Designed miniproteins, single chains. Designs and how they scored, part 5

Each design is a single chain, and the fold is of that chain. pLDDT is the mean over its residues in the fold that is shown.

## One batch from the design tools (miniprotein)

Design m141
Fold by ESMFold2-Fast:
Structure m141 (fold): chain A 115 residues (1-115)
Amino acid sequence: DKDLKIQQRVLELLSLDEDEALEAIAKELRKIIEKIGGSEEIKKKLEEFEKTKDYEYALEALELLREHIKSLPEVEEELLITLDALEKYVQLKLSRNPEELELIRKALKEEVEKS
């Protein structure tokens, strides 16, 4: 189930400390760019994310990668799952405070364990 795999990956990211999560996101974005390519603009957004630790740059890189994927004839399901999970995590970090993120992590853990 694609949705369950996405939920599991979001839960893993929410379970990391801040420095571990930042490093994990940067590494996954680099892997995606390495596999499918990325424009100079995408690479600059990733560099700004790593430099500033501002999730807004990660979101911008993900949005540009999503548009790039539309131009490709085939994309691995696992890469799409990774992209969806990263987008959901980054959106949560931009829209929720730490207390809200902990409640979401607990709810998501219950859903994943129930499945």
Scores: mean pLDDT 86

Design m142
Fold by ESMFold2-Fast:
Structure m142 (fold): chain A 92 residues (1-92)
Amino acid sequence: MKKEREEAMKSAELVSKTLRENEETNREDVNRTVREALESFEKEMSEELKKKFPEMAEALLKMREHSRKVVDEINEEGRESLVRAMESVLEK
């Protein structure tokens, strides 16, 4: 009777550990990639180009704010999703 429960618990714990490690790695990779892309894009936009196309400068700032919010949202959503998945498996 308890053999099946112990096997299931062991499998759930391994899955939980893998998901937690993947979440942390994905968070860092997304944060780094987004930041590097935005910094590279801003660097390629010359001051003269920004003066000729002020709407591009505004779009860049809005994109930066949006990317920052998306990264924060992914970090929070990922954590909540992992906790809920673990609770769901353990309730079985």
Scores: mean pLDDT 60

Design m143
Fold by ESMFold2-Fast:
Order: structure tokens, then C-alpha cells, then sequence
Structure m143 (fold): chain A 90 residues (1-90)
């Protein structure tokens, strides 16, 4: 099969984290880990990257298919405007 298993996807994410210092890639990796059920590791990485707790709670709600609260949405907007990852290089 050409489709990656959940376990193979998790291993690929961990390999990316070992080889890439890019904050945007690491942030994306944390979100993917949470979606794949590696919640504890994804949350740990988000905290290490300095992501505020309301933003982490928003990510966890979205991963569960739940809508974030209006306060969590505002926290995400504020964080992305102030301390979000650098835009990709041209």
C-alpha cells in the first residue's frame, strides 16, 4: 500500500522535529501529533514553543471536531498577530 499508517505518520513527524529547526514546521508537527492522538507530546511541544494555554485549548477542541469558544478564537488571533511563526521565505 502507498498510504502511510498512523504509526508511520507519527514516526515521520518525529523525524521532522529532529531535523528541522523551523518554528512553523515544529508548530505544524505539534498540531499533527494532536490530530493523530499523540496529545501529550503535541501539547508539550506547543508549550515549549511558547503557545498560550487558550490557543492550545483551541487546537485540542478543533482536533476533537469541536468549535473553539469566542475567547479562544480571539486568543488565537492575538497570538498569530504578535508571536506567530515567521512567514515562509520567498
Amino acid sequence: STVMTREEKIEDVYEDLETSPDEAIRLSAASVLIELGEVEKGVELLRELGVPEPVIEAVLRLARGEEPTPEQVEAVKEWLGAEGPAPPAP
Scores: mean pLDDT 72

Design m144
Fold by ESMFold2-Fast:
Structure m144 (fold): chain A 135 residues (1-135)
Amino acid sequence: TESVLLYNEAKSNADNLISTIRSAGDTASKAVSPELAEKINATAKSAIDTIRQSVANIDRAFSEGASPEEQAATADKAKDNVSSARDSISSALDDAAKANPESKSLLDSQKSNISSQADNTISSLDALADSLRAM
């Protein structure tokens, strides 16, 4: 079905976002003090865990045969979670840039990469929710 294809696309985009957050966290943590690195890595881990749990919740709704509206509501919640995860890691990177101005360009670049991939993930989740509600 169309919703299964859109779900697979959303899941693929979420996996790409997780990889981007992990890579950005690793890159940023090497450019800052150990204390800031620990905070960045902890925030990145929390963001990744939130995104993984959101994907797992969508998978469960599909596997349990939840109604299309309940499946769509799970996708909407995943969008909120992705947005919040993006905002959390972006805030940590902004704090790191303020504390280490020499690394600002690098940290801003990592923040931009995360934002772009989060936007792709949110767009695919929007398409999934819309498709499910049209059923």
Scores: mean pLDDT 90

Design m145
Fold by ESMFold2-Fast:
Order: C-alpha cells, then sequence, then structure tokens
Structure m145 (fold): chain A 100 residues (1-100)
C-alpha cells in the first residue's frame, strides 16, 4: 500500500472528526500529530515496513474489536484505540491519552 501524504492524513482525520465528541477529536488530533511527526522524521520505506509489521500484529485485536462494535461511534472509538497502539509501536514509546 502507498503511504498517504501528510496532507492526506490531515484531511482524512478531519473527516473522521466531523462526527466525534470533543474528547475523541482531541485524541485523534494527538494521534495524527504523532503519525505526521514519524513520517517527517523517517524514510518512507522504513515507515512502510514498520507499519505493515505492526498492522499484521494488530490484526487479531482489530478483528475482535470489529466483532464487538454495533454503532459508528463504537467503531470510531475502537479505531482510535488501535491507532494509539500502532503509533506507540512506531514511536517505540507509549503515547499518553488525555483524561476523559
Amino acid sequence: MELPSVEEIRREAEKLMESMTPAERYVLEQLTKGIIDLIENMDEEEIREKLEAIVREMEPKAKELAAKVKTPEEARAAMLELWLEIVTKLLGKKVTLPAP
């Protein structure tokens, strides 16, 4: 898969944020910033290899979460949780979420 540009990532994040709560929006904004920072500081090929490996590792959890979600809101929350774990693995350090 082709890595999206920084501009494409921001645009897709904005689309997702349109129907989110302020708290969910803040979480997505922080995750988006983390991803953009990684893309700007790493080689495209290195990011692709790491992302593919992480996505494969996260597939079972994504499948389990998908089976449990019944609403678009629950699906977005599950997606944010998965992206947080992906960003944490890419950064090699834990990303902190804001308090609810």
Scores: mean pLDDT 65

Design m146
Fold by ESMFold2-Fast:
Structure m146 (fold): chain A 80 residues (1-80)
Amino acid sequence: SEKEYYISELEYLLNEAKRIAAESVDPAVRARAQELEQKIQKLLDEAPNLSVEDIKKKVTEARNELAKVVAEHYRAKQAA
């Protein structure tokens, strides 16, 4: 279902945030990845009770936040 699709997307984003939190050489990037991890975990816990419109919006927000964190992670890695 559409809702199951967005839950799978959140699980993917959670795993990526966990990876950046574990791998980043920059403490500030690690902290941002950990904050995003906690935010996505809360969304996953709430997802069964959210409307499809709300979960879609939250997935888009999380995806955009992760993209910024990923970019900062690779910039920090190149600078180190």
Scores: mean pLDDT 87

Design m147
Fold by ESMFold2-Fast:
Formats: structure tokens, sequence, C-alpha cells
Structure m147 (fold): chain A 71 residues (1-71)
């Protein structure tokens, strides 16, 4: 649903902001790698359902990155 997509996008934005605020060069490089991987796929996504599935994958990778930064 569009509402679920908006919620996932909000969580992505909040995690990106948190990672950015660390100012860690390695973390920022990994953010860029995630963006480079998923931005073309998001551009090609033709439905809310496809965007939601990609958004969930992005969110999962961002959560993994956040966990690595807490080590």
Amino acid sequence: SEEELKKVLKEILELVRKIYETKDPEALKRLEEISKKYDPLLADAKSVEEQLELGKKILEELKELEEELEE
C-alpha cells in the first residue's frame, strides 16, 4: 500500500540521517554503495508494490549498517 511505502521511506530517511550524522567516512561510503545499487532499480520500478519491496531491502541493508556502526 502507499501508506506502507510512505512509512518505509520515512524509516529509510531517519536511518540515512543517523548514519550521515556520524560523519564516519566508511559509513558514508557504504551509504553511497547502497544508493548506487538501488537507485536504478527504484527508477525502473513501475508499481507501488515493487517500490515497497525495494524499500524494504534498502531498509534491511541500512539496519545492518547501523548495527555495524554500534560495534
Scores: mean pLDDT 80

Design m148
Fold by ESMFold2-Fast:
Structure m148 (fold): chain A 119 residues (1-119)
Amino acid sequence: MSEEEKKKKILENADRVVSIIQDFLAQMRALGVSPADLAEAEALLQRVQENYERIKEKIKKGTPVNEVINELLETIKEAMQRIVEIANRAGDNRVRDLAEETIKRLGEIAAELEEIRKE
């Protein structure tokens, strides 16, 4: 894979992370969770969006692709941890099921990024 193709795939995967967290927030809202749990999901979306903008800037500045991949992987890890915390606090099996599916989707992106890194 070329360096240009790697950069494109990193941006596509970073955008997918934002979309997954947007879906998580939308589903949390649809489930009618507490305002406190909804606020935590909103804070997670803001954090992921901030990291996406940082990744875009790093790519624009010519930061090495493996450094950008490592930052996106750390963002995914932090998001997974926060989702587990939200699900545990909510005490709702529907939120737990949603969290498990969201973590699975994030894990698939992490696996794709690991493959790009090992090239």
Scores: mean pLDDT 88

Design m149
Fold by ESMFold2-Fast:
Structure m149 (fold): chain A 79 residues (1-79)
Amino acid sequence: MEAQLSTIEMIARRLGIEVPSAAEILAQSPEEQIALLEETRRRLEAHRAAHTLSPAQAAAVDEALAGLDRMIAELRASL
């Protein structure tokens, strides 16, 4: 999770999107972690919808969204 969150944070930062840090998310309860991951997902989707991305940027956002969906599913399964 930490390595995936750090990668997502880097992708968002390069695109100029503000997202919660990996450390900030990991400090929260599982329910609050899900909420922060869903907020990160919403911000990435909004950026994708509002901007024409290069193929490399689009691929990076797709990977980040897939990683977020997996982490949310894993956290929900642990509740």
Scores: mean pLDDT 81

Design m150
Fold by ESMFold2-Fast:
Structure m150 (fold): chain A 61 residues (1-61)
Amino acid sequence: GPEDLHIYIFLPPELVDEFIEKAKSIPGVEVKQISPTEIEVRVKTPEAGQALAKAVEELLA
């Protein structure tokens, strides 16, 4: 169905800005910083979810 997935991502503060820039570049992803280490992500499509997962893996590698 057309349901948005809400994900909360916890990162070291030094990685937060890079993650936000990567996530904002993905169509169908909305990003909101809640704290220095906590980011709320809304995923609107399965394709956006897969792209987000890849971006997180590349950031943490």
Scores: mean pLDDT 81

Design m151
Fold by ESMFold2-Fast:
Structure m151 (fold): chain A 75 residues (1-75)
Amino acid sequence: MELEEGIKRLKEKADEYLSKVKDPEVQEEIRRAYESAIFIAKKAVEAGVDPETAIKLAEDHFEYELKRIEEKKKK
C-alpha cells in the first residue's frame, strides 16, 4: 500500500466523523487526532517502517484518540 492511499483513507474516516459532529470544539479535537495520526505514519516511514505498518499504527492511534474524546464527553 502507498502511504498516500492510507492517508486518504484516514482523511475519509476523519471527514465522516466530522460530518456527524456539530460541536466546533469536538471537531477541532478530531482534526488534531487526524493530524497526529498522519504525523505518526510519516515519522514511521521516515524511520524505515513499511507504509502498510505505518498506516496501521496511525489508524490505531486515531481510534485511540477518538475513544479518548468520547470518554471526555461522558464526564
Scores: mean pLDDT 79

Design m152
Fold by ESMFold2-Fast:
Structure m152 (fold): chain A 54 residues (1-54)
Amino acid sequence: MLPADVLEQADRAVELLRRGDRDGAHRLLIKASKDLTDEQRLQLGAYVRERLAE
C-alpha cells in the first residue's frame, strides 16, 4: 500500500495532468517516488492511470 502523503501527491499530479501540465505532474511524481520501492512505484503508476481513466 502506498503512504498517504504519496497518494496526496499522486492526486495533485493527476489534477496537473488533467490541466495539461505534464512537466509539473512529472516533477511531482518523481519527488513523491524518491524513497519508494520498485513495487510501490508500479502501484503509483497504476493509481495515476486509474484516476486519469475516471
Scores: mean pLDDT 81

Design m153
Fold by ESMFold2-Fast:
Structure m153 (fold): chain A 85 residues (1-85)
Amino acid sequence: EKTEEQKLLEGVVAALTIVELEEAGIWNIREEALKKLEEALEHYEKHREEVIEVMRKLGYSEEEIKEYEKAFEKAKEILEELKKK
């Protein structure tokens, strides 16, 4: 439910952070972490409206929600590149 959606949102943010660390060459992402990133993004896509409602309830602005959706699309591109390694 909403608590689970909040955990998913936090997971996606953490996933983006991990991906940015790999992009910066700080460390390599393990296959296990890639699977979790994929699951988080798939769950977001299936439950997008619920996730957006949770974001509003958590105090995110409409501008922040739109920026987050852009980050979601960027994360999908990064995951595809990471899977090629």
Scores: mean pLDDT 64

Design m154
Fold by ESMFold2-Fast:
Structure m154 (fold): chain A 71 residues (1-71)
Amino acid sequence: AEEAGEGAMRGAAANAAEGAEKGMQLGQDASHLSRLGAEEGRKGAEEAAKAAEEEGWTVGYQMSRDAAERS
């Protein structure tokens, strides 16, 4: 009973240490994925900025035409 308890405690400690090591590895992988996500976010922001610029050009053209008609 006591020997079984000590074996179980050592097994639990070994599993906890392995879990902690794996958790640290997953944390490093998550940091790498977060960096990749930030790069994808930057590309998305660039595409959104280009779309907004296209719309801004359309509005600017409309305003210029309206101003010319009032001359």
Scores: mean pLDDT 67

Design m155
Fold by ESMFold2-Fast:
Structure m155 (fold): chain A 76 residues (1-76)
Amino acid sequence: SLEDSLALIPNLPGIFGPYVAEEFLKLAKSLNLPTEELEKLLEKAREYRDKGKFEEAMKVAEEAARLLIKLIKEKE
């Protein structure tokens, strides 16, 4: 459906796989942020994507993005 298509946001790591996930990890490393939880969330998003569970992949990728933003805000 159109709603399902719109759920596949191009800039989410789980949708674009390694390229966007790599960019998130690069940013976290450059800022000396903990990457372990972020890596686990991005891997989970990939797993859902590979299984065709695009809505779940999108939600996990959004959670990873929110976690990254939170870590940046907490780091002075």
Scores: mean pLDDT 66

Design m156
Fold by ESMFold2-Fast:
Structure m156 (fold): chain A 66 residues (1-66)
Amino acid sequence: SSRREEVIRLLSEFHNSLDDSKTEEEIDQVYQETLKRLREVDPERFDELSQQLQTVVNSKKQDLAK
């Protein structure tokens, strides 16, 4: 479905943006923008997907703290 394809594209953009992020502020900005778009694209799966995104964000923040 177009919704599933939009979610896959959004997650791909999220991972690419996180890879380019150098500060915790940039990571938080990417996370917040992704959550806003995710709420619009797939509200039914928002809780599940936002939890997955939070895990990725936490891992990236830990890598920056090294």
Scores: mean pLDDT 84

Design m157
Fold by ESMFold2-Fast:
Structure m157 (fold): chain A 88 residues (1-88)
Amino acid sequence: SAEEAALRATVDRIVANLRARIAASDLPADVQAALLARLDAARDRAYALIADGVRNNDVRTAVSQVVGLVLREIGDIIQAELDARKAK
């Protein structure tokens, strides 16, 4: 649907921005790979939540859950940056 496509496009933009941030970081390659894998899993889960929300006419709940996933990924990136700084 157009609604699902618009929500997925928003998720894709957020994911692209987070991928760019990870790639621009001085984090070790294995840490970057782990963050990117978690981000890809979160993207796939966001897509499933959006599809479910659109199907069940509960888009508000789906958006809230997707926001929670995005905040968790941001937190994981920040934590990795802090942990890398402590390891130096």
Scores: mean pLDDT 84

Design m158
Fold by ESMFold2-Fast:
Structure m158 (fold): chain A 58 residues (1-58)
Amino acid sequence: AEAAIEALLAGDAEAAEGEIARDVARGHLSTEGAQKAGRALRAGDYEAAARALEAGVV
């Protein structure tokens, strides 16, 4: 989920969402982690999104 976190730090929500989907498809991120991160991202809470990504790494 490194690329997703990098996109979040850059403020690029669209890139972050794409990287989250890719990490889930490749088995690098849990579905639960992705769901939490996606919800936080849509709410504009980048800190919560980053924490969910870190916690959801497989």
Scores: mean pLDDT 77

Design m159
Fold by ESMFold2-Fast:
Structure m159 (fold): chain A 81 residues (1-81)
Amino acid sequence: SEERKKILELIGLILRAIGYLEEARLFPERRLENLERAIEDLERALALAKELNDTAMASRIEAELARLRAELERLRAEEAA
């Protein structure tokens, strides 16, 4: 039951992050905000994947986080230019 609850929370966080990424794509003026929110949800999802000892899921989330963090850094640099 506890493991099932963590799995459902993990799925919910991933789906919410996908929603933020889709909103960032559709509304460029909110891209920075939505990217930051997606990263926050995926960081929480990563913690849950590690607690569940789901190494495959943790690796996939880590790879996506690295990609999104690089995108965030590029967007911040573009706004500063």
Scores: mean pLDDT 89

Design m160
Fold by ESMFold2-Fast:
Structure m160 (fold): chain A 61 residues (1-61)
Amino acid sequence: GGLPPPESPEPLSEEEQKQVEANLQKLLDDIAADPTMPPLDEEEIEKARKVIELAVRQRRS
C-alpha cells in the first residue's frame, strides 16, 4: 500500500466520505420508501456509491 496511482482520481477526504455516506443513505431510504422500485443488489449499491462520489468531487471542485 501507500502507492497512489497518478492517474487515479483523488482519494476522498473524511468530510467528503461523510457526504458520500449521507447521500447514499438518503438514496437508499428514498428507494426503500418507493414500492415501485425493485430492491437494490450489492452491485447496484456499489454503482450508486460511485455516482455519489463523482457528484461530491464535482461539488468540491
Scores: mean pLDDT 73

Design m161
Fold by ESMFold2-Fast:
Structure m161 (fold): chain A 100 residues (1-100)
Amino acid sequence: SQLEQLIQEFVELLQEFEQLVQQKAPLEVIQEAAKRLLEAAVRLVDAFPTNDQAWGLAVVAALLASKYVPEEAQKALEHLKSLIGYMSDLAQRLFQLATS
């Protein structure tokens, strides 16, 4: 399915990002990986705004990226907040806990 493919692409980007951080790659390289991870996360939620897994992955991406690209992470979180009405009550509460 398109959802499974987008999740797989996201997971690959997450693994690449974590590997670059672990290897202490140049900051610019880590920042570009973080931006790609945020873009994939936003794309997931935009395509599947009612899917709790998509929201969970997007929150994880924003929190991880905030250490390296805080301005881009903040913009992604504000975009996600604009879509919060599509979240289930449980997903909304989890989002608030993760971003508080």
Scores: mean pLDDT 83

Design m162
Fold by ESMFold2-Fast:
Structure m162 (fold): chain A 74 residues (1-74)
Amino acid sequence: SDEELRRLSEEVAKAIRAFEESEEKMREYLRKSEFAQKHLDLLAEVGATILRERVGEEAAERFRAIVDEIKAEL
């Protein structure tokens, strides 16, 4: 739905902001966001795409790796 897409965009923006502060801040954010936890695959895809364009491939790969770490904890 449009509301789910809007919520996902908000969660992606928050995850990227946390990632830009530190990898650990992103892990902390994802561990507390139930919505993000239910949409980890999409969050990883969208977030990595944005980071690849803004920063580069290395940042995109690190973002995906953190999502995979959190996914393994669930």
Scores: mean pLDDT 86

Design m163
Fold by ESMFold2-Fast:
Structure m163 (fold): chain A 87 residues (1-87)
Amino acid sequence: MDEELAKEGLKAEKELLEAIDNGDLEKALEQLEKLIELLSKLNGKEFSEEEKEELRKVLEEVLEKAKEARKKGEKVKTFADVSKLLE
C-alpha cells in the first residue's frame, strides 16, 4: 500500500513539474490536489482548507515566475528549481 502510494506520488510530482514547465495551471492544480491527498494518506497529516488555498496561491505564483524564467531560457525540472523561483 505505502509503496503504491509512493509511486503514485512520484508520478504526480513528475506531472506537476511538467505542468509548471509548460505553464499549464489547470493540470498543475490537479496534480497539487492529488499530492495533498497522497501526503494526507502517507503521513496522516490533515491539510486545512486554508492551508490548501495557500498552497494553490503559491503554485500560481510559481507558474508565473516559471513563465518569466522560460523567457530567459531557463527550465523548471526539479523541486529545487521551484524553490529557487520562490527566492
Scores: mean pLDDT 75

Design m164
Fold by ESMFold2-Fast:
Structure m164 (fold): chain A 64 residues (1-64)
Amino acid sequence: SVDDKTDEAVKRIVDLYRQSVANGDSLETIEQKLQKFVDSIKDPEVKEQAQEVVDFLISQERRR
């Protein structure tokens, strides 16, 4: 289902974000890695929800 696919995509985004932050990646690198994953999502509803999560995480990182 779309909900199951969305949950899996969100978990992957959070894992990628945590790994990138732990690696000491720049904000630009974090954005690029997360956006590349979102761009790979074929389901438009899943992609839209995944984009919102990425935008939220990047906004939080910019405030640090």
Scores: mean pLDDT 85

Design m165
Fold by ESMFold2-Fast:
Structure m165 (fold): chain A 107 residues (1-107)
Amino acid sequence: NEAEREKRIKEIEERVLELVRQLISGEISEDEFLDRLTELQAEAADNNDERSILLIQAYGRAVGALLANLSEEEFLELLLKANPEATDEEIELLLKAYKKVLEIKNK
């Protein structure tokens, strides 16, 4: 059921965004954030939810880049160097995650 899949992916994204807010506010440490992302990724893997795994990984990479004070351009350059075979869809997902994390950081 595509509708149920989309709902689960959206629920995972909201859980990740809440973890990002807690990290940026200082409510949780970077180590705690990474542990919680690992738990979410394991949950998604147990459910054979590849799209949620990719989304969780995209947010993890985006947070890492922003904590390192990398610009969107620097983040994209590093991604393309690390994965030159990245699809347009994967790049779009990573840029979307970067922009959402940046919005939370700048509030």
Scores: mean pLDDT 83

Design m166
Fold by ESMFold2-Fast:
Structure m166 (fold): chain A 97 residues (1-97)
Amino acid sequence: MEERLELQRDVLVILGLLKERDPDLPFSDARILTMQSLMEKYNLPGSEILPLLPPSSAAPLYREARSGEELIRRVGELMGLPEEVIEAAVEEYRRRR
């Protein structure tokens, strides 16, 4: 469970950074790039990362968010992540942008 929460935190951070760097990037492409980044970082197959990614219902949240921070909060809430994990993702996003 802890490892899963750490991976899901990194999912949020990467999505936030992608939204900041390319606001017009489609959610489907951002989702694939996030999966590829985590596969590389953690040496895990896509089949293990895919269940940790936001569902397709997050697409409107991704499209409508005006900042990476807003996106992280809204998607983290949609995924039912603990507030502490969402705040850790926001902090890491602020450091890496």
Scores: mean pLDDT 84

Design m167
Fold by ESMFold2-Fast:
Structure m167 (fold): chain A 70 residues (1-70)
Amino acid sequence: MTEEEKQLFEDVKEHIKKTAELYKKNNMSKEEIDEFYNFLKEQIDKLKNRLSDEAVEELKAFLDEEYKKV
């Protein structure tokens, strides 16, 4: 990965973690959480043009892990 790609990867990962924690604290509904989960999943898929397939799959796995906890 380039330094820019690595920064993007880490920024997306941090954003996923922060939003999952925020939604858990705010007692958001299951429907609202599912909408944000699907939105983030689509945004990660769009990153295939910027990140490696391996990095994209890691972000999807991380999204699944963090949002299962909400």
Scores: mean pLDDT 79

Design m168
Fold by ESMFold2-Fast:
Structure m168 (fold): chain A 76 residues (1-76)
Amino acid sequence: SSSEKEKEELRKQLGEVLREGSKRLEEGLKSGNSKEVMQQVLDDLQQLAEQAKKDPELYEQAQKAVDSAQEALAAL
C-alpha cells in the first residue's frame, strides 16, 4: 500500500539523516563547529519525527534519535 511505501521511505530517510549527521559532526569537530552541526541534525530529526507521527514504531525510533542528539548537543 501507499502507506507502507511511505513508512519504508521515512525509515530510509531517518537512516540517511543519522549517517550524514554523524559525518557532518565529525567534520564539525575538526573545524570547531560541532554545536552548530548537531543543532542542524537535531532540526532534521525533529522534522522526520513529525512526518512519522502516523506510524507509532517509526515515530518512537525517530524520537529516540532526537533524544540522543539533544543529549549529545548538551555534552558539547
Scores: mean pLDDT 75

Design m169
Fold by ESMFold2-Fast:
Structure m169 (fold): chain A 94 residues (1-94)
Amino acid sequence: NLEKVKKYIEELIKKGLEENEKRIEKLREEIKPAVEKALAEKGELTPEESKALLEELGKTNPEIKEIIELQKLMASLSEEEKEELVKYYEELEK
């Protein structure tokens, strides 16, 4: 799992971190109305309901699907693997 995350970070760097940050921010703004609507209808969203909402949005938006897959990969990492990932990222920043 750690190697998949490392490969994703390398792709991000190759594509340009600033361009990817702007793209992620745009995606957050695009999903915000759907999240707000769900909150207004149900009063609150559990972590499971939030995950289900993002998966539903991912069916029509490939970029949201990629973010969900990245979150699943990150959640599957142990604490030791997360520390190794941080160190790997710091080495790439140099």
Scores: mean pLDDT 65

Design m170
Fold by ESMFold2-Fast:
Structure m170 (fold): chain A 86 residues (1-86)
Amino acid sequence: PPAVPREALDELEAQVEAARRELEELLANTPDEFERRRMRLEFEAQLEALRLARELADDAEALAARLAELRARVAAERAALEAERA
């Protein structure tokens, strides 16, 4: 069976579009460049997660592994942003 049902992918797409609209509003009202970069990083991670779910819909193990890699990469990028601020 697919790792992610088509209905779940459709729901994720709707959530991503809602998040994009929210991000645009937040970025417009956020003067701190550090916070803007953090918000963009989080949004880009959501897009990558959706892309992986589509590509690996039939491979639950591969999807889980790639999502774990994405999570680790995003955490490292967030840590780098925090270190730059510190």
Scores: mean pLDDT 76

Design m171
Fold by ESMFold2-Fast:
Structure m171 (fold): chain A 90 residues (1-90)
Amino acid sequence: SSKEYQEKILKELEELIEESEAKVKELKEAEKPNEEAAKLYEEAAKLAKELLERISTNVENGLTPEEAEKLLEEAKKLVEEGERIKEELE
């Protein structure tokens, strides 16, 4: 059902936000701060928060499941790029 799909996406977004914010803190507090990677995780968290808000208010201006999935994929790609930059600078 669409509700079960929304609940799944909301959980994934909440997890992505928590992981991204934890990574931002780790990267900024590191002995050698990685501001470029931190910025990408901050952008991922921001997009995930925006998508979370849009899905949560679905009754008025809801996203289609397809639109929600695309935005979630974009957020995940930013996290992946941040991780790659972190590895290259270590």
Scores: mean pLDDT 73

Design m172
Fold by ESMFold2-Fast:
Structure m172 (fold): chain A 74 residues (1-74)
Amino acid sequence: MQLATVEARFPSREAAEKAAEALKKVPGVLDVIVTPDGDYYRVAATVPLDQAEKAVEALKSVPGVLEVRVTPSS
């Protein structure tokens, strides 16, 4: 199975935790992680490549999302 890492930056811990909960609802999601990143919070998850778009939409559904990145595993 091909995998992708999806990640986003959030201005508050509450927003990051909401994003993590949204990511947990994506089919096949692995390793949802919330990490402090300076004045922000980074949320990252490993998802099946065919679910990466759903994961991106989950991250974008949370108010205050600043950056969204997808990195396919190759």
Scores: mean pLDDT 82

Design m173
Fold by ESMFold2-Fast:
Structure m173 (fold): chain A 99 residues (1-99)
Amino acid sequence: EAEKQEKIAELKKKAEEYVEKFFKNSTEEEKKFVEEVIEEAVKAVEAEAEKLKDHPDPKKVNAELLAKAYEKAAEKLKDKNPDMAKAMEYLAEAAKLEL
């Protein structure tokens, strides 16, 4: 249990480092693009969650949907915003460990 929580914290810390690096080096236009990509990924996940509302383990479903949202955002960002793509990848791994 302690090792799992430590790994989740480590992944979130790495994600925060990449987010800070992106915000220090990004333009307002790049920040807006990243926000739009994340919002679009979240909207897609919300539509999927509605289909899974009757699932017997809602916590597990939420973790899986969150991981999928971060992975989808990372794929869209990897070419233009590699630092934010890395942040999203670490957040996806953390979400999978919360399963």
Scores: mean pLDDT 76

Design m174
Fold by ESMFold2-Fast:
Structure m174 (fold): chain A 62 residues (1-62)
Amino acid sequence: TAEKYAKAAAQFIAQVPLSPRQLSQLFRDEFGVTLSLAQAARLLAIRDRGGDLEGELVRLLS
């Protein structure tokens, strides 16, 4: 489900220091999801401010 996938992705993003380009590439390679550089940068910004990363990923992957 999108929720399970989002939870796993949020945990990965929280643990690994990544640039937007690296995050976009890893989402393609590891999760099979195409993520724009703008979307990747937004996800990293949400992580950095302690926002609802999992909820954002559920919206993005649904």
Scores: mean pLDDT 76

